# Designed miniproteins, single chains, continued (4): the designs that were tried, part 2

Each design is a single chain, and the fold is of that chain. pLDDT is the mean over its residues in the fold that is shown.

## One batch from the design tools (miniprotein)

Design m12035
Fold by ESMFold2-Fast:
Structure m12035 (fold): chain A 94 residues (1-94)
Amino acid sequence: ELEALQRAVEAEFPGYRPTSLGDAAMALATAAVRELERRYGPEKVTEEQAKEDFRARLRDAGVSDETIDRILAALKFVREDGELVVERTADPEA
């Protein structure tokens, strides 16, 4: 599971080596949102579209459905000041 995520992160960030599933997921989710905004424009990307695109990317990377569900449960895709951002819902105080 972490190895599949590490390979996906390495493809996007060749020098980055995540130490946890959460770090890898946050990096990939942020990159996925930026790619969607680049292709479709920031105003046209919905929170639901970003979440579903990220789910598909994780599945394509070989991550199990159970791990994908856990990752998505810990993350939130929200629009703040016109920008779509990824937040960790499990950490109300960082």
Scores: mean pLDDT 70

Design m12036
Fold by ESMFold2-Fast:
Structure m12036 (fold): chain A 112 residues (1-112)
Amino acid sequence: SFESLRKMADELIAKAEAAEKPKANDYVNAGVLYYNAGEFEEAAEAFEKAVELEPDSPITPLALFYLGLSYRKLGKLEEAAEAFARAARLEEERGIDSPLSRLARHLAEELA
């Protein structure tokens, strides 16, 4: 249920906030659960925190992509375009041509 997804996300955020060294992965997992629950503001906040904590991690393009999706759901189209562009650029800088990087480039161009 959506309530169960939200509760699981809240528990992951609480775990991350209680940790001596918070991990971006816990915030990304919480963000995905919030997104699937339709809680797009909470999803965006979780993904923003993940990117802030570990801007150069392997998970960061995924966090930026979901941040773009969350902003798009909130009608924040300029912020969504920027997040998608950042996801695609980071994958490109790493020499990665993935379905995520291709879709992120496409979505950034459509919202620009």
Scores: mean pLDDT 88

Design m12037
Fold by ESMFold2-Fast:
Structure m12037 (fold): chain A 95 residues (1-95)
Amino acid sequence: MDAAERARVEALLARVRARYLPGVQAANAARDLARRQELLREATRELLSELLGLSDEEFEEIVENPESPASREKIERLLALLEPVEEARRAALEA
């Protein structure tokens, strides 16, 4: 991994922590399962919007029709973005 790729991965990790973690913490504090799922869905929508530039409408389309070609393309892009983040997280834990 080159220095530019590392910087990109670190930026993604910082963004995930800043945007997603507060939503997950709010969900964990919720006592009701339905409310927890709502908060996690909202946090996930915000994360996907930040990482992929997805609109609310595009996010709903992915949820309703995950098998569509457009939804598959966006899911594949998200997985590609998350792969370096997970690798960097593991590398940081080993350092």
Scores: mean pLDDT 62

Design m12038
Fold by ESMFold2-Fast:
Structure m12038 (fold): chain A 98 residues (1-98)
Amino acid sequence: MEEKLKEIEKLAEEAIRLAEQGKFEEAIELLRKGIKLVLELLKQGKSELAVKAAEILIKALDEVERIAKKQGAPKEVILEIGILRGIALILRGIAKLI
């Protein structure tokens, strides 16, 4: 597995852990870093890795959203998670087409 994919896995796992602690702003920032790494993979022509990376982030975003809703997080937090999920889905779609 490429080093960037492992970094994205670690960012996803840490974001979920932070969300469980109610630290949603920190969790969202880690997921934003993950999206930037997916963009770097796409720019490098590593489309298969970009698909895998985007799928990891989509699963993490779904889990962070579930935790946020369960904990009664502000609507702004839910909206930010939704936007990032949309971006990850678009990037996955682009990576599959290349």
Scores: mean pLDDT 87

Design m12039
Fold by ESMFold2-Fast:
Structure m12039 (fold): chain A 78 residues (1-78)
Amino acid sequence: EVSPEAAELLRENILRWVQENHPEVSAEAVEALFERLGTDASILLHLYFEAKYSAAEIGELLGLPQSTVSRLISHLLS
């Protein structure tokens, strides 16, 4: 179970990753992404850690490529 504080930390980590890898993305576009991805990201670690879903299965659930899911998990664990 991911606390609201942990979910906010996940959002901050994802924002930093996006800014480092895709600096061309506008702040408005990032906020629009976070309206959905932030909640999805908070579920991401729960599914991966407790429910033992694979990155591919999480990707299918969220509509994201497996490589993106794997990179997000690796970044969040760093």
Scores: mean pLDDT 59

Design m12040
Fold by ESMFold2-Fast:
Structure m12040 (fold): chain A 65 residues (1-65)
Amino acid sequence: SLEEAAEKVSELTGVSKEKALEAIEAAKELGEPTQENALEMAKEVAKRTGVSVETALAALVALSQ
């Protein structure tokens, strides 16, 4: 579930579960990352939600391979 993904991202990155969920929801809106665009997508997630790029990358990975 998205809540379970948010808990995992929270544990990995140290942000609150609430912030992790916001990052996951923003990442879901952007779609699947590629190796080339993952960093740029993470920057956009970070910009929209206020989380770090590291947290945004974790959210993208949690939603897609």
Scores: mean pLDDT 78

Design m12041
Fold by ESMFold2-Fast:
Structure m12041 (fold): chain A 93 residues (1-93)
Amino acid sequence: GITVTPMTKEEFLAKAEDLLDKLEAKATSKELQNDIKAARVELSLTRSYGTDVGLKQAQQQLVIAEKELEKGNLNRALDHLYKAFAYLQLKPI
């Protein structure tokens, strides 16, 4: 696993939103733009009823997503963001 400095749920949500903004700025296809819109809905749901139980695993997925974005792997970055949200919502991954 990746060891990262622990963050709060609110810090996680702020970084996830920033990552979605960066993904949207680089997205050129309508399909990817629509997937980012769906991810923003998941972010809103995570803000409303997400827990901190999966926060460490969610943070690890967020770090991987940011790394994939830096490599230009937009779809992989988005996939890891969805996994991060699933950890906070206690959903199957």
Scores: mean pLDDT 82

Design m12042
Fold by ESMFold2-Fast:
Parts: sequence; structure tokens; C-alpha cells
Structure m12042 (fold): chain A 87 residues (1-87)
Amino acid sequence: SLKEEILKLLEEMIELLKKEGLEEAARYMEQAKELVENDAPIEEIEKQLLAAYIEFQEKQPVDSEAAKKFEKLLREIGKLLNELEEK
């Protein structure tokens, strides 16, 4: 399901952020995961994703492998959230 795919990508994101030592960004992604699990409004989920994005951008070099993976995962999550809202 779309929900299961989103949860898998969020878990991958949490693991990436924890590996990079970005505990606050990981916390925001864990909150986003809980919101998805509880079928919360997409606006609330997106607020947590934006908070994690801001935290990541302030603390990571823009041309790191971690930054590229973060941006790819965030785009994939956003695409699936939009597909979920359109149903």
C-alpha cells in the first residue's frame, strides 16, 4: 500500500539522520512516521518533514552523499503523500 511504502521511506530517512548524528531531524521524522501511522492530516505530516529539512540544511554540506540521499528520500515521500491525498 502507499501508506506502507511511505512508512518504509520514513524509516530509511530516520536511519540516515541517526547515522549522521542529526538527532533533532530524526525526531521530526519519527513524529512524521507516527502521524502517517495514525492517518493524521497531510498538512501536519508535511510540517514535520519541513522541520527536519530545515534542521538538515543548517547542519549538512549541500554536496554530501547524505544530502543527496536525504533530498531523494524527501522527494519520494512527498510524491507518495500527494498520491495518498488524491485518493
Scores: mean pLDDT 82

Design m12043
Fold by ESMFold2-Fast:
Structure m12043 (fold): chain A 83 residues (1-83)
Amino acid sequence: SRADALIRQLAAHFQDADGRLSRDAAIQVLQMLGLSRTVARALVDRFQDADGTLSIDALIRAVRSVFSDDDIYDRAQAALARL
């Protein structure tokens, strides 16, 4: 979807050399989408792998658990405009 493509584009600015997000990077991306740090931490804790990192697909699932596609589109565009 267009929403998923925008999340992937946003996450690409924060991914490590392996194409993954650290816990802090994932929290930062979720905060840029308008979530509080407390909510962002709770989502990262739920969706992270055993090593404490997130795949981009796990980040997309986390974002889609709290936002509609229209909300994701608007929020991701606004976040990308600030980069």
Scores: mean pLDDT 87

Design m12044
Fold by ESMFold2-Fast:
Structure m12044 (fold): chain A 78 residues (1-78)
Amino acid sequence: MEEAKKFAEEALKRVREILDRWDAGEISPEEATREIHRIVRELKKKFEELGAPELADEFIGEIHDLVVEATRRRAARR
């Protein structure tokens, strides 16, 4: 449980860093999407290895919310 939570927290941090780089114009939307998809796959694999694949869905939902909010902020120019 603690290992899974720590891994998920690191993954969320990496997603935020990718979204920040996209907002700064350092990477393309396509690159940001590929990196985030890779993180989601790593999360699913890690939670499967830990015997708790259902927990991955919670963190994938949080990643989705972060991406949606970042996309809205860019569209609104905020």
Scores: mean pLDDT 79

Design m12045
Fold by ESMFold2-Fast:
Structure m12045 (fold): chain A 120 residues (1-120)
Amino acid sequence: SQELRDEFYKLVKEIFDKIKELFEKAAERTGDPRVKELYEKLKELIDKYQKEIEANKDNPDSVEAIVRKFREEVKKILDEIADILQKNVPEFLPEFKKDYEEILQLEAEADRVFRKIKAE
């Protein structure tokens, strides 16, 4: 249904926005040029994948593949940032992990809605 598709893409947008917010906080809290570089790379990845999702929004299997690839690339950047945080600003790690868990909950909700779309 269009209602389920609208719900899914609203969740995808919220996930992109929260990922950007999390990485921006990490860059601000560390002041580390490497974290700032990773944040810029993340923004480029979000722009790229958002355009690919929009171009493929009528093909659920394509969207699923694009979302999986995006999550894999974000995870690699996240792991690098977490390593920098552990060494330089370990006091920020609990907040960073909590914010990331909220993103994972939204991803799980998006996957639930997406399964309903595929079942139609």
Scores: mean pLDDT 85

Design m12046
Fold by ESMFold2-Fast:
Structure m12046 (fold): chain A 84 residues (1-84)
Amino acid sequence: DAQALIDSLVNGLRLALQAYREGKLDPSAFTPEMLEIIELAVRSGLEEETLEIFREVLEEMVANNIPLEEAWERILARVRELAA
C-alpha cells in the first residue's frame, strides 16, 4: 500500500526532526542529504513545511515510479529554497 508507505516515511521524518531538536539524533545514521534536510528544517523553524514538501514529493514519485533516492535530493533543494 503506497499510502501506508508514505505515511510511515513521513512519520519517520517527524520523529527524526523531534530527535534532532532534543539533541538525541545520531547524525551518522543518515545520509548527508537527509541530515541537511533535518538540520535546515529545525534551524529555520520549517519542520511542518518540510513534512508537507516530503509528502508531496513522495506522492509525485510514487505516481511516476521514481526511485526514493531521488526524493531526498528534490526535498533538499525545496527546503534550501524555502530556508533562504
Scores: mean pLDDT 82

Design m12047
Fold by ESMFold2-Fast:
Structure m12047 (fold): chain A 82 residues (1-82)
Amino acid sequence: KLEEAIKERINALLDRARAAGVPLTLTPESARRFVEEAEKLWEKNKDKSLEEQAQAFRDFVKKHLPESEKEAEKIREKLVKE
């Protein structure tokens, strides 16, 4: 199904992005457009070094999901304090 295909690509993208130091948390619905744009970025930069790929992903995440990284961090902070 399309949703399953999207989830698979999201997981591959998340694994790659996290390996580059970019923590992401996405749902299939919100991530569909993100994955399409990220695949274009990945294809454009896959021949470059991991450092360049990591920088491209950080810029991309900041542009498309500026608060997702901070939200995850704030949640962890609150859980520790609670």
Scores: mean pLDDT 59

Design m12048
Fold by ESMFold2-Fast:
Parts: sequence; C-alpha cells; structure tokens
Structure m12048 (fold): chain A 66 residues (1-66)
Amino acid sequence: ALSPLKEQVALELLNRLLSRAPHLLPSKVTLALEYVKNNPVTQETLQEFYVKVADLLGIPPEILTG
C-alpha cells in the first residue's frame, strides 16, 4: 500500500497530467506512477520530486510544479 503522502502525490500527479498534458501516452502515465511507488518523497523534497518526474516524462517541470 502507498503511504498517505505517496497516494496524494499520485492523485495530484494524475490530475495535473490529465489537465495540462492530456496527450501523454498511457505508458508514460504508468512510468510516472511507478516512479512515485518506487522512490522516496517527503514534504521537503516534493518540488524536487515533481521536477524529476517531469524530466522522466520529457515534459516541462512547470506542468507539475505550477
């Protein structure tokens, strides 16, 4: 099971991707969710985490941080 923070991050990530990058392939969305599952995230590293996910997906970081 995901931690409460990781679940919230996954939901926020999905919301931002669907609203701001709706043309992403399903495989890219799956890659982002697996990254959330397999990598540590804390409140203090949250912005850095979103920047790394954006880089992984090949999208501007502002999609996930703005």
Scores: mean pLDDT 80

Design m12049
Fold by ESMFold2-Fast:
Structure m12049 (fold): chain A 100 residues (1-100)
Amino acid sequence: PLSRDQLRKRAQKLQEINASLKSYADEKLPENSRIHQLLNQSQQKIAELQKALDDNAPIQVQEELLQQAERALSLAAFELSLETGIPSGTIILEELLRRQ
């Protein structure tokens, strides 16, 4: 099993990735894009994980919520890459560089 510190670091990384993709979508995609809904759903799953970590929920619950958050974010990233024709990794890198 992952340590609590590893779970916290992973949750933080998911939040950073989600924020980068959401920033891109808010700037570049039309308001009626399904991507906005998918990114809001992944943000909610990441928030559920963060709350479970803060509440010291059982490790199994934390791991299940991590898997749910990772799946939701992966789906959002995949759909974004299909809609834009740009690899999601490229979008993440460009948004991170823009914030510097």
Scores: mean pLDDT 82

Design m12050
Fold by ESMFold2-Fast:
Structure m12050 (fold): chain A 84 residues (1-84)
Amino acid sequence: MIEELAELIAEAAVAEDPSLDKEEVRKKALERLKRLVEEYGATDELIKKLKEYLEAEMAGDKEKAAELKEEIKKQMEELVAKKA
C-alpha cells in the first residue's frame, strides 16, 4: 500500500512538473510514508485514506478530496499528539 501511494505521489508530481525526477520523488515519498507508519503508528486505514485523497485530487473530485483531507488531518493530529 505505501509503495503504491508513493508511486501515485510521484506520478502526480511529474504531471504538474515534468522536469522532476519521478524515481527521486517516489523514493522521498516512500521514506516519508515509512516514517509515518513506523514512527507515528499510521494505520492501514489512514494510508488508504491518503491514497483515496490523492486519487480524488487527481480526478478533480474537490468535494471528496475536501472530506478526506479533514479526516486525514484529524487522524494525523491524533497520532502526533499520542507520540510527541
Scores: mean pLDDT 77

Design m12051
Fold by ESMFold2-Fast:
Parts: sequence; C-alpha cells; structure tokens
Structure m12051 (fold): chain A 90 residues (1-90)
Amino acid sequence: SIEEAIKILEEFLEENKDELPEEVIKVIEEFIKWIKENPNMSIEELIEKFKETLEKVYEELKKAGYSNEEIMKVVEKLVETFNKVLEALK
C-alpha cells in the first residue's frame, strides 16, 4: 500500500536523521511528499522519481564533503529501503 511505502521511507529518515546532512533529509522528505501528492503514480514513474532523488542525495553528500565510500554506503541503504517500498506496493 502507499501508506506502508510512506511509513518505510519515514522510518528510514528517523533512523538516519542524526547521520545525514539537513539538505539530504530535505531531498528525501520531498520524495515522500511527491508520493503523497501522486497516489495514482505508476511503478515506472516511482522508479524514475527515486533515481532523481538518488542523484540529488549524491550531489548534497558530495557538497557536504562526504567521501565516495561514505556516499555509496548511504546510496546502498536508500536502494535497500526503496526495494522494501516496491515490495509494499505489490
């Protein structure tokens, strides 16, 4: 369900808020807001929006001085979280 998908993303933010820059938190919050505003989205649209979100997260972490290794760890966590989102939408 959309509600379950949103819950998974909100739990990711709660678990990682102290470890992530404010601008990265904001990018993920904007992704959650987009899902809430587009409940009739296709899975394809959701995947494309997530890719845009990952690109923004990468840029913000890079601006914040994170190493490539640190950035990849965050990206891997987000991809894992997004796979749970896709499972919740079945």
Scores: mean pLDDT 86

Design m12052
Fold by ESMFold2-Fast:
Structure m12052 (fold): chain A 85 residues (1-85)
Amino acid sequence: AKKIAVITQPERVGAARAREIAAQARAAIDAGADVVIILAPAGLSPEGRAVLEAFAQELAARKSPTAVYLATSEEEAQEIIARAQ
């Protein structure tokens, strides 16, 4: 089975929180996660989105084997989990 990490941020994600989430995602990847799901049900500020988009581009440029997903609802997160297994 794939190792799935879920990072839940219940509060709206600004730039500083997005950097914390990116750091948590990197830690999960380093710990061997195959899939990382960032669950942000309160949504993201434009600055928070830009930080996470830059992080996703960094992982893609490095050809990271870990898939990273952004979910804005519990339903979306559960769909990603189901498809990943």
Scores: mean pLDDT 84

Design m12053
Fold by ESMFold2-Fast:
Structure m12053 (fold): chain A 74 residues (1-74)
Amino acid sequence: MYEATVTAETGESAKVTGETAEEVGRKALDVLVKAGAKKGVVTGPTSEMGANAAAALREVGEERGLDIQAAGRG
């Protein structure tokens, strides 16, 4: 199970969980969209997990036509 904290450039943050990096990335994107943010950071238990979730967030954002930037970290 993936667990991450997403932090928007607005200062809004939320904990998101999912069975896959893609599910966590989608939930993290929804947090950024709700906050009206164009940038965010996804923090996982490891740098790899954070990076994977941030990559999934960017891919889903691109599919939805959103110009959102996200970085991953652990």
Scores: mean pLDDT 81

Design m12054
Fold by ESMFold2-Fast:
Structure m12054 (fold): chain A 106 residues (1-106)
Amino acid sequence: AIEELRRRLEEALREMEEAAKDELSRETVERIREEAERLLEEIEKYGIRPAEEYLKKAQEIFEEMKKKAEEALEKGDKEKGKEIIAEALAKGTVPAVVAEAVRELE
């Protein structure tokens, strides 16, 4: 259960780091890993929630941040665009990975 979630999350984070090597700073990657540990701690304390709850949370975060990132990039603010994308990855990726892992455990 939780060990399998941790392994899957670590694997997804490693793949994300490789895919975004040229786009994300080391500090942003570390922030994403901190969000991962926080969610795992929450699951350990309060139990695993239905996969659909985590998926919905991830989708809402990605949709909101995608719109904001597009607006920043259209205005020529590439630095802000990258920052918004990094924040979306930090807050959205972890719930998405957990949703997928929980669905497989059901």
Scores: mean pLDDT 72

Design m12055
Fold by ESMFold2-Fast:
Structure m12055 (fold): chain A 83 residues (1-83)
Amino acid sequence: SMSEEFGELVKLTKEGKLEPMSDEELEEFLEKLRKLGLNDIAEHLEALIEEIGRLPKEALKLGAIILAEELGVDKEVIEELKK
């Protein structure tokens, strides 16, 4: 499941096996979420990063998709997040 994949990516990042996103890449990703109208998801991911540390792009994408599906975001917007 995506939740299991997310957990594995978090674990590998904490073990130093995956590189977290740079500050620039993270800001670009959060800006993409805001441009899609997903401000609540962007805020939730920022709070998550404060709690568990910086994450690689694939983990943040999975986290955003999981949250978007839970919030009932349109499938077209969720598909854009997968790019």
Scores: mean pLDDT 82

Design m12056
Fold by ESMFold2-Fast:
Structure m12056 (fold): chain A 68 residues (1-68)
Amino acid sequence: MAEAERLLRRGQEHINAAEDYIEQGDFDKAKKHLEEARKYADKLKELGKFDAAQKIYQQVDKLEEQLK
């Protein structure tokens, strides 16, 4: 459990940072943080933590839509 909890927390931290950068209009930094969050979701998926991975993927997809 400890590794999955760590990955979920780090992914969420990157999502929170991306939201803050989107509010500031810094889309380049927002994109970098969304890419990092996606990597943590990929690691969660590799651990079989599909619900946690899906939660991060959905938030990334929603925020990427705002970058259009």
Scores: mean pLDDT 85

Design m12057
Fold by ESMFold2-Fast:
Structure m12057 (fold): chain A 87 residues (1-87)
Amino acid sequence: SLAEKAAALRGLLLRELLRAHEAGRVSEDQMRAIVALAGEFFRELAAPHPDRARMLALLEELRTRLRAHGLDESAAAVDELAAQIRA
């Protein structure tokens, strides 16, 4: 389900981002920016009437930032979420 994929992304993103930060691949500011953007997506998803277009736009921006920092596992999970929202 969409909720299951969203929960999987949340867990994966936290783990991958922490590993990247510990390895020096992502700064604290970059980590905060990614977390804030992901938070905007999860906030929209939890809204009483989620805006599908806004969710997709947020996922596209998140995907771009994740790939720029080599967070490829999280980026793939974002692609899976976007595909399910488009279906």
Scores: mean pLDDT 87

Design m12058
Fold by ESMFold2-Fast:
Structure m12058 (fold): chain A 67 residues (1-67)
Amino acid sequence: SSAKKGDCLVLRKVNGSAPPLPAALSVGFVSESEALAFCEEDVPGVKVGDKFSYQGNTWQVVKVVKK
């Protein structure tokens, strides 16, 4: 299922290239290799395993935490 407003994506830093992080996501860094992306709006098509580039690093969705 797609991520909805209020959901939180758990991200981990990985190698490789990926498309840019959707503008609907707000990122909070937990550590050098872990981040949380908060859904400010619905983000259709996002699922566990998806990769996004953000500020020079590639991040993979490990978990979608539903509101």
Scores: mean pLDDT 85

Design m12059
Fold by ESMFold2-Fast:
Structure m12059 (fold): chain A 93 residues (1-93)
Amino acid sequence: DIYKLIPSKSVAVSELLKAQYEGKITPEEAAKELRERGLASEKAIKAIEAGDLATAAKEAAPLVAEDRAEFAANPELGKEVEEKLRKLDLELQ
């Protein structure tokens, strides 16, 4: 499980949003993981539960910026997360 290896909250949140966007997990599963681990605001979690990925992505963006060093430590995850977050922002506006 990738989240057990990642110390950064922003990376974990972005990867969950990526997995939900790709249909690998349900909105409820993503929200449960975020809530249980305390990885996101209630507004972001509520948006994820509702399938409102545009609001969820906006709420996650500041956390991603704060944890840039974690992407440097894990380049593969960082590239995938940044690519999907960028694509979400472009598609969802």
Scores: mean pLDDT 62

Design m12060
Fold by ESMFold2-Fast:
Structure m12060 (fold): chain A 59 residues (1-59)
Amino acid sequence: MSREEAARGAEGVLALAEAGLASPEAAKLQKTGLDIARSGGDGEEAWRLAKEGGELAGG
């Protein structure tokens, strides 16, 4: 995944959390991904966590 896609993923995580549209468990995973991105961690890993949170919410 490109750095640009990872950054967009982190923004999507924030938007979902702010909108309250995620389940509590999915929101927790998405928040963890965002925290990793904010800490200067791997944006690719942050996006993977956000995606997993989305899969949990949908499946």
Scores: mean pLDDT 61

Design m12061
Fold by ESMFold2-Fast:
Structure m12061 (fold): chain A 75 residues (1-75)
Amino acid sequence: MTREQAEQFGRSLAEIEAARDRVDAEIAAAQAELDRILAQTSDPAERQRLEAQFQQRVDATREFFDAGIALFKAE
């Protein structure tokens, strides 16, 4: 790795970390919307399904950023 490449990776990592913080805020807003939908959903099984789908999406998004950060730190 050249010095220039190391500096570029450092900047990209900071950008990914900033994007992750923004995504966490968007997830919080989406959680509020989900809570509103769940309040209008009478079927407990459908509520559980919606919560599971949302959590899976949140987990996948966070894992994506964590994997990206790990990739930049690897070499």
Scores: mean pLDDT 74

Design m12062
Fold by ESMFold2-Fast:
Structure m12062 (fold): chain A 57 residues (1-57)
Amino acid sequence: MSPVQQMLRDLVDGSLRAAEESGLSREQAIDDLAVFLSMMHWMSYSDARALVEELAA
């Protein structure tokens, strides 16, 4: 789980930074990433949303 956890943290950090640079809200960035993870069938939307919010904190 460590490599996957590091990858997800980097992805969350990158998405939040890109959102800030683009003028998007933090909530929009979190939702977009959660939808992306859900669409890839890596996890359910609710689990993805909770994970992204935890990693973004």
Scores: mean pLDDT 74

Design m12063
Fold by ESMFold2-Fast:
Structure m12063 (fold): chain A 76 residues (1-76)
Amino acid sequence: MSPLERLEAEFGVLVGELARLIGAAERAGAPPEELRGYVERLVNLLRRGQEARDARDLEGLREVIEEVRRLIEEIR
């Protein structure tokens, strides 16, 4: 597995975790404004991740992965 393929797999797993946490927060009755903020950040991270993958930008993909990890910690 190439370094890029490993980062793509890690990104996919973390995005899945983030989406699950946002869904859990919604079911727990989090405020609509808070949920909107999380969704907007998720959409931005997905776009940036796609751009990094398309460009084969390993550093850019690592940066996006770290931002996904930070957002996961904020929601927990």
Scores: mean pLDDT 87

Design m12064
Fold by ESMFold2-Fast:
Structure m12064 (fold): chain A 105 residues (1-105)
Amino acid sequence: SEVEERILETTELLKKTRQIKFEFPSSLSELLKNFLYYLGLLLLDGLGISEQLSMAEYVALIRESLAAADPERAAQLGSSSVLSPEDAQLIRDELLELFRRNLES
């Protein structure tokens, strides 16, 4: 899939540059950060990738997953890698719904 291809390309670039960063904005609560981190790892595991990604790449993967599940909601997240509390809550809720649907499928 396009998501799998992008993850592989991103992983190769990160390995080459050794610039793997995975850090959430301070605007997110610690519980939400930990929860999103856990869900992100589950998504990466499901895609056959277990390496950490940069924050921008992680947000891009979440947006791609949301775009596949709900394009209208994905558009609401905007184009920035910096998350507002509103966007963080939206990502959490949509990611939970995405996992729920995936488990039922």
Scores: mean pLDDT 48

Design m12065
Fold by ESMFold2-Fast:
Structure m12065 (fold): chain A 61 residues (1-61)
Amino acid sequence: LSPALQQGVDDGIRRISVAVASLGLSPEEREEVRRAADAQPTPRAATDAAFALRDEYLERR
């Protein structure tokens, strides 16, 4: 893939993963999920971080 197409795909994966991981969370928790994902270098790592934080919030409830 060209770098531009790969970047578009990677950005899409990050956005969808953060949106799904944030379902049912408070606005504050959603922002923390987004920040955790943004801190990760790859879409896969971002997805893993987002869902790990989601699981932590759900466990605390």
Scores: mean pLDDT 78

Design m12066
Fold by ESMFold2-Fast:
Structure m12066 (fold): chain A 104 residues (1-104)
Amino acid sequence: MENIKKALEMVAKKNNIELDEEEWEKLLKEAEEVLAEEKAKLDEELATEPDPEARELLELIKEGKLEKLREKVIKILQTELKLSPEEAEERAEVVVLLVKAMLE
């Protein structure tokens, strides 16, 4: 829960979104359910993924190699989405926190 909450709070603060306690509780519960579903599918997705690049990302997630995952995500965000280095690093931090929460 703490890593999910931190990730969502970073996104909310950046976008100037103010949520009440009930809205936060609902959002955290929904995010937890989504991450639990993704965790359950991870082994199947890794076994069936034909794209070597996507497979590498899934393998890094499964192995908990968060530093290498962060580096790969930053590179993808800068090259594919043309984000600034600062914005790419901030979004990669959110991704790493969500993956860490999923692996718990």
Scores: mean pLDDT 75

Design m12067
Fold by ESMFold2-Fast:
Structure m12067 (fold): chain A 80 residues (1-80)
Amino acid sequence: SRETILRLIGLIIRLIGDALDIGDEEAIELAKKIAKSALAGDIDEAEKYLEKLKELAKKDPRLEPLVETAEELIETARKL
């Protein structure tokens, strides 16, 4: 639905914005890859990048909110 697309866009803006605010270059790159894969409908690819982001968050708890946003983003993309 149009509402699902708008929610997905909002989650992408949040994910990328928060990653940029934290300033971790690897987290920014993973956030971009998750967003691109989700927009392309490649859920399996998006989940692979999410697992890498989760591993990064184990070393840096500042990244935990990015994991939560990315999980919600992927779940929203599955409804498209």
Scores: mean pLDDT 89

Design m12068
Fold by ESMFold2-Fast:
Structure m12068 (fold): chain A 124 residues (1-124)
Amino acid sequence: MSEEEEIALGAQAGKDAASPDPEKQLAALPTIAELAKHPNPDVQALAAGAATLAAMSPDPEVQLAAVPVVETLAKSPNPAVRAGAAAAIAALAASPNPEVAAAGRAIEARYGAEARAAGRAAAA
């Protein structure tokens, strides 16, 4: 797939993840998960932004479905991708849903320090 097509898919996934419709947010997650595994760091950064929007969803089913995507981003070798994961991890850990909050705290315990360090390094 071309870089232009991958960027277009990432942009669409971001729009769907920002949707007030939880069905559209859930439908975007498989695409975001595939983009999160992409070797192009710009494509992974788009996936990190979309995953953060899903992690901030008021719907706990969307937040829970975002957990494996956020974990994939948190363990990325790319510091910009890990910086994006830090925001998503914080959103999950702050969830009013106990299951989501527990999942977010588990990712924070494993990867949160590295993700936050990457976020600080990426800040201009």
Scores: mean pLDDT 76

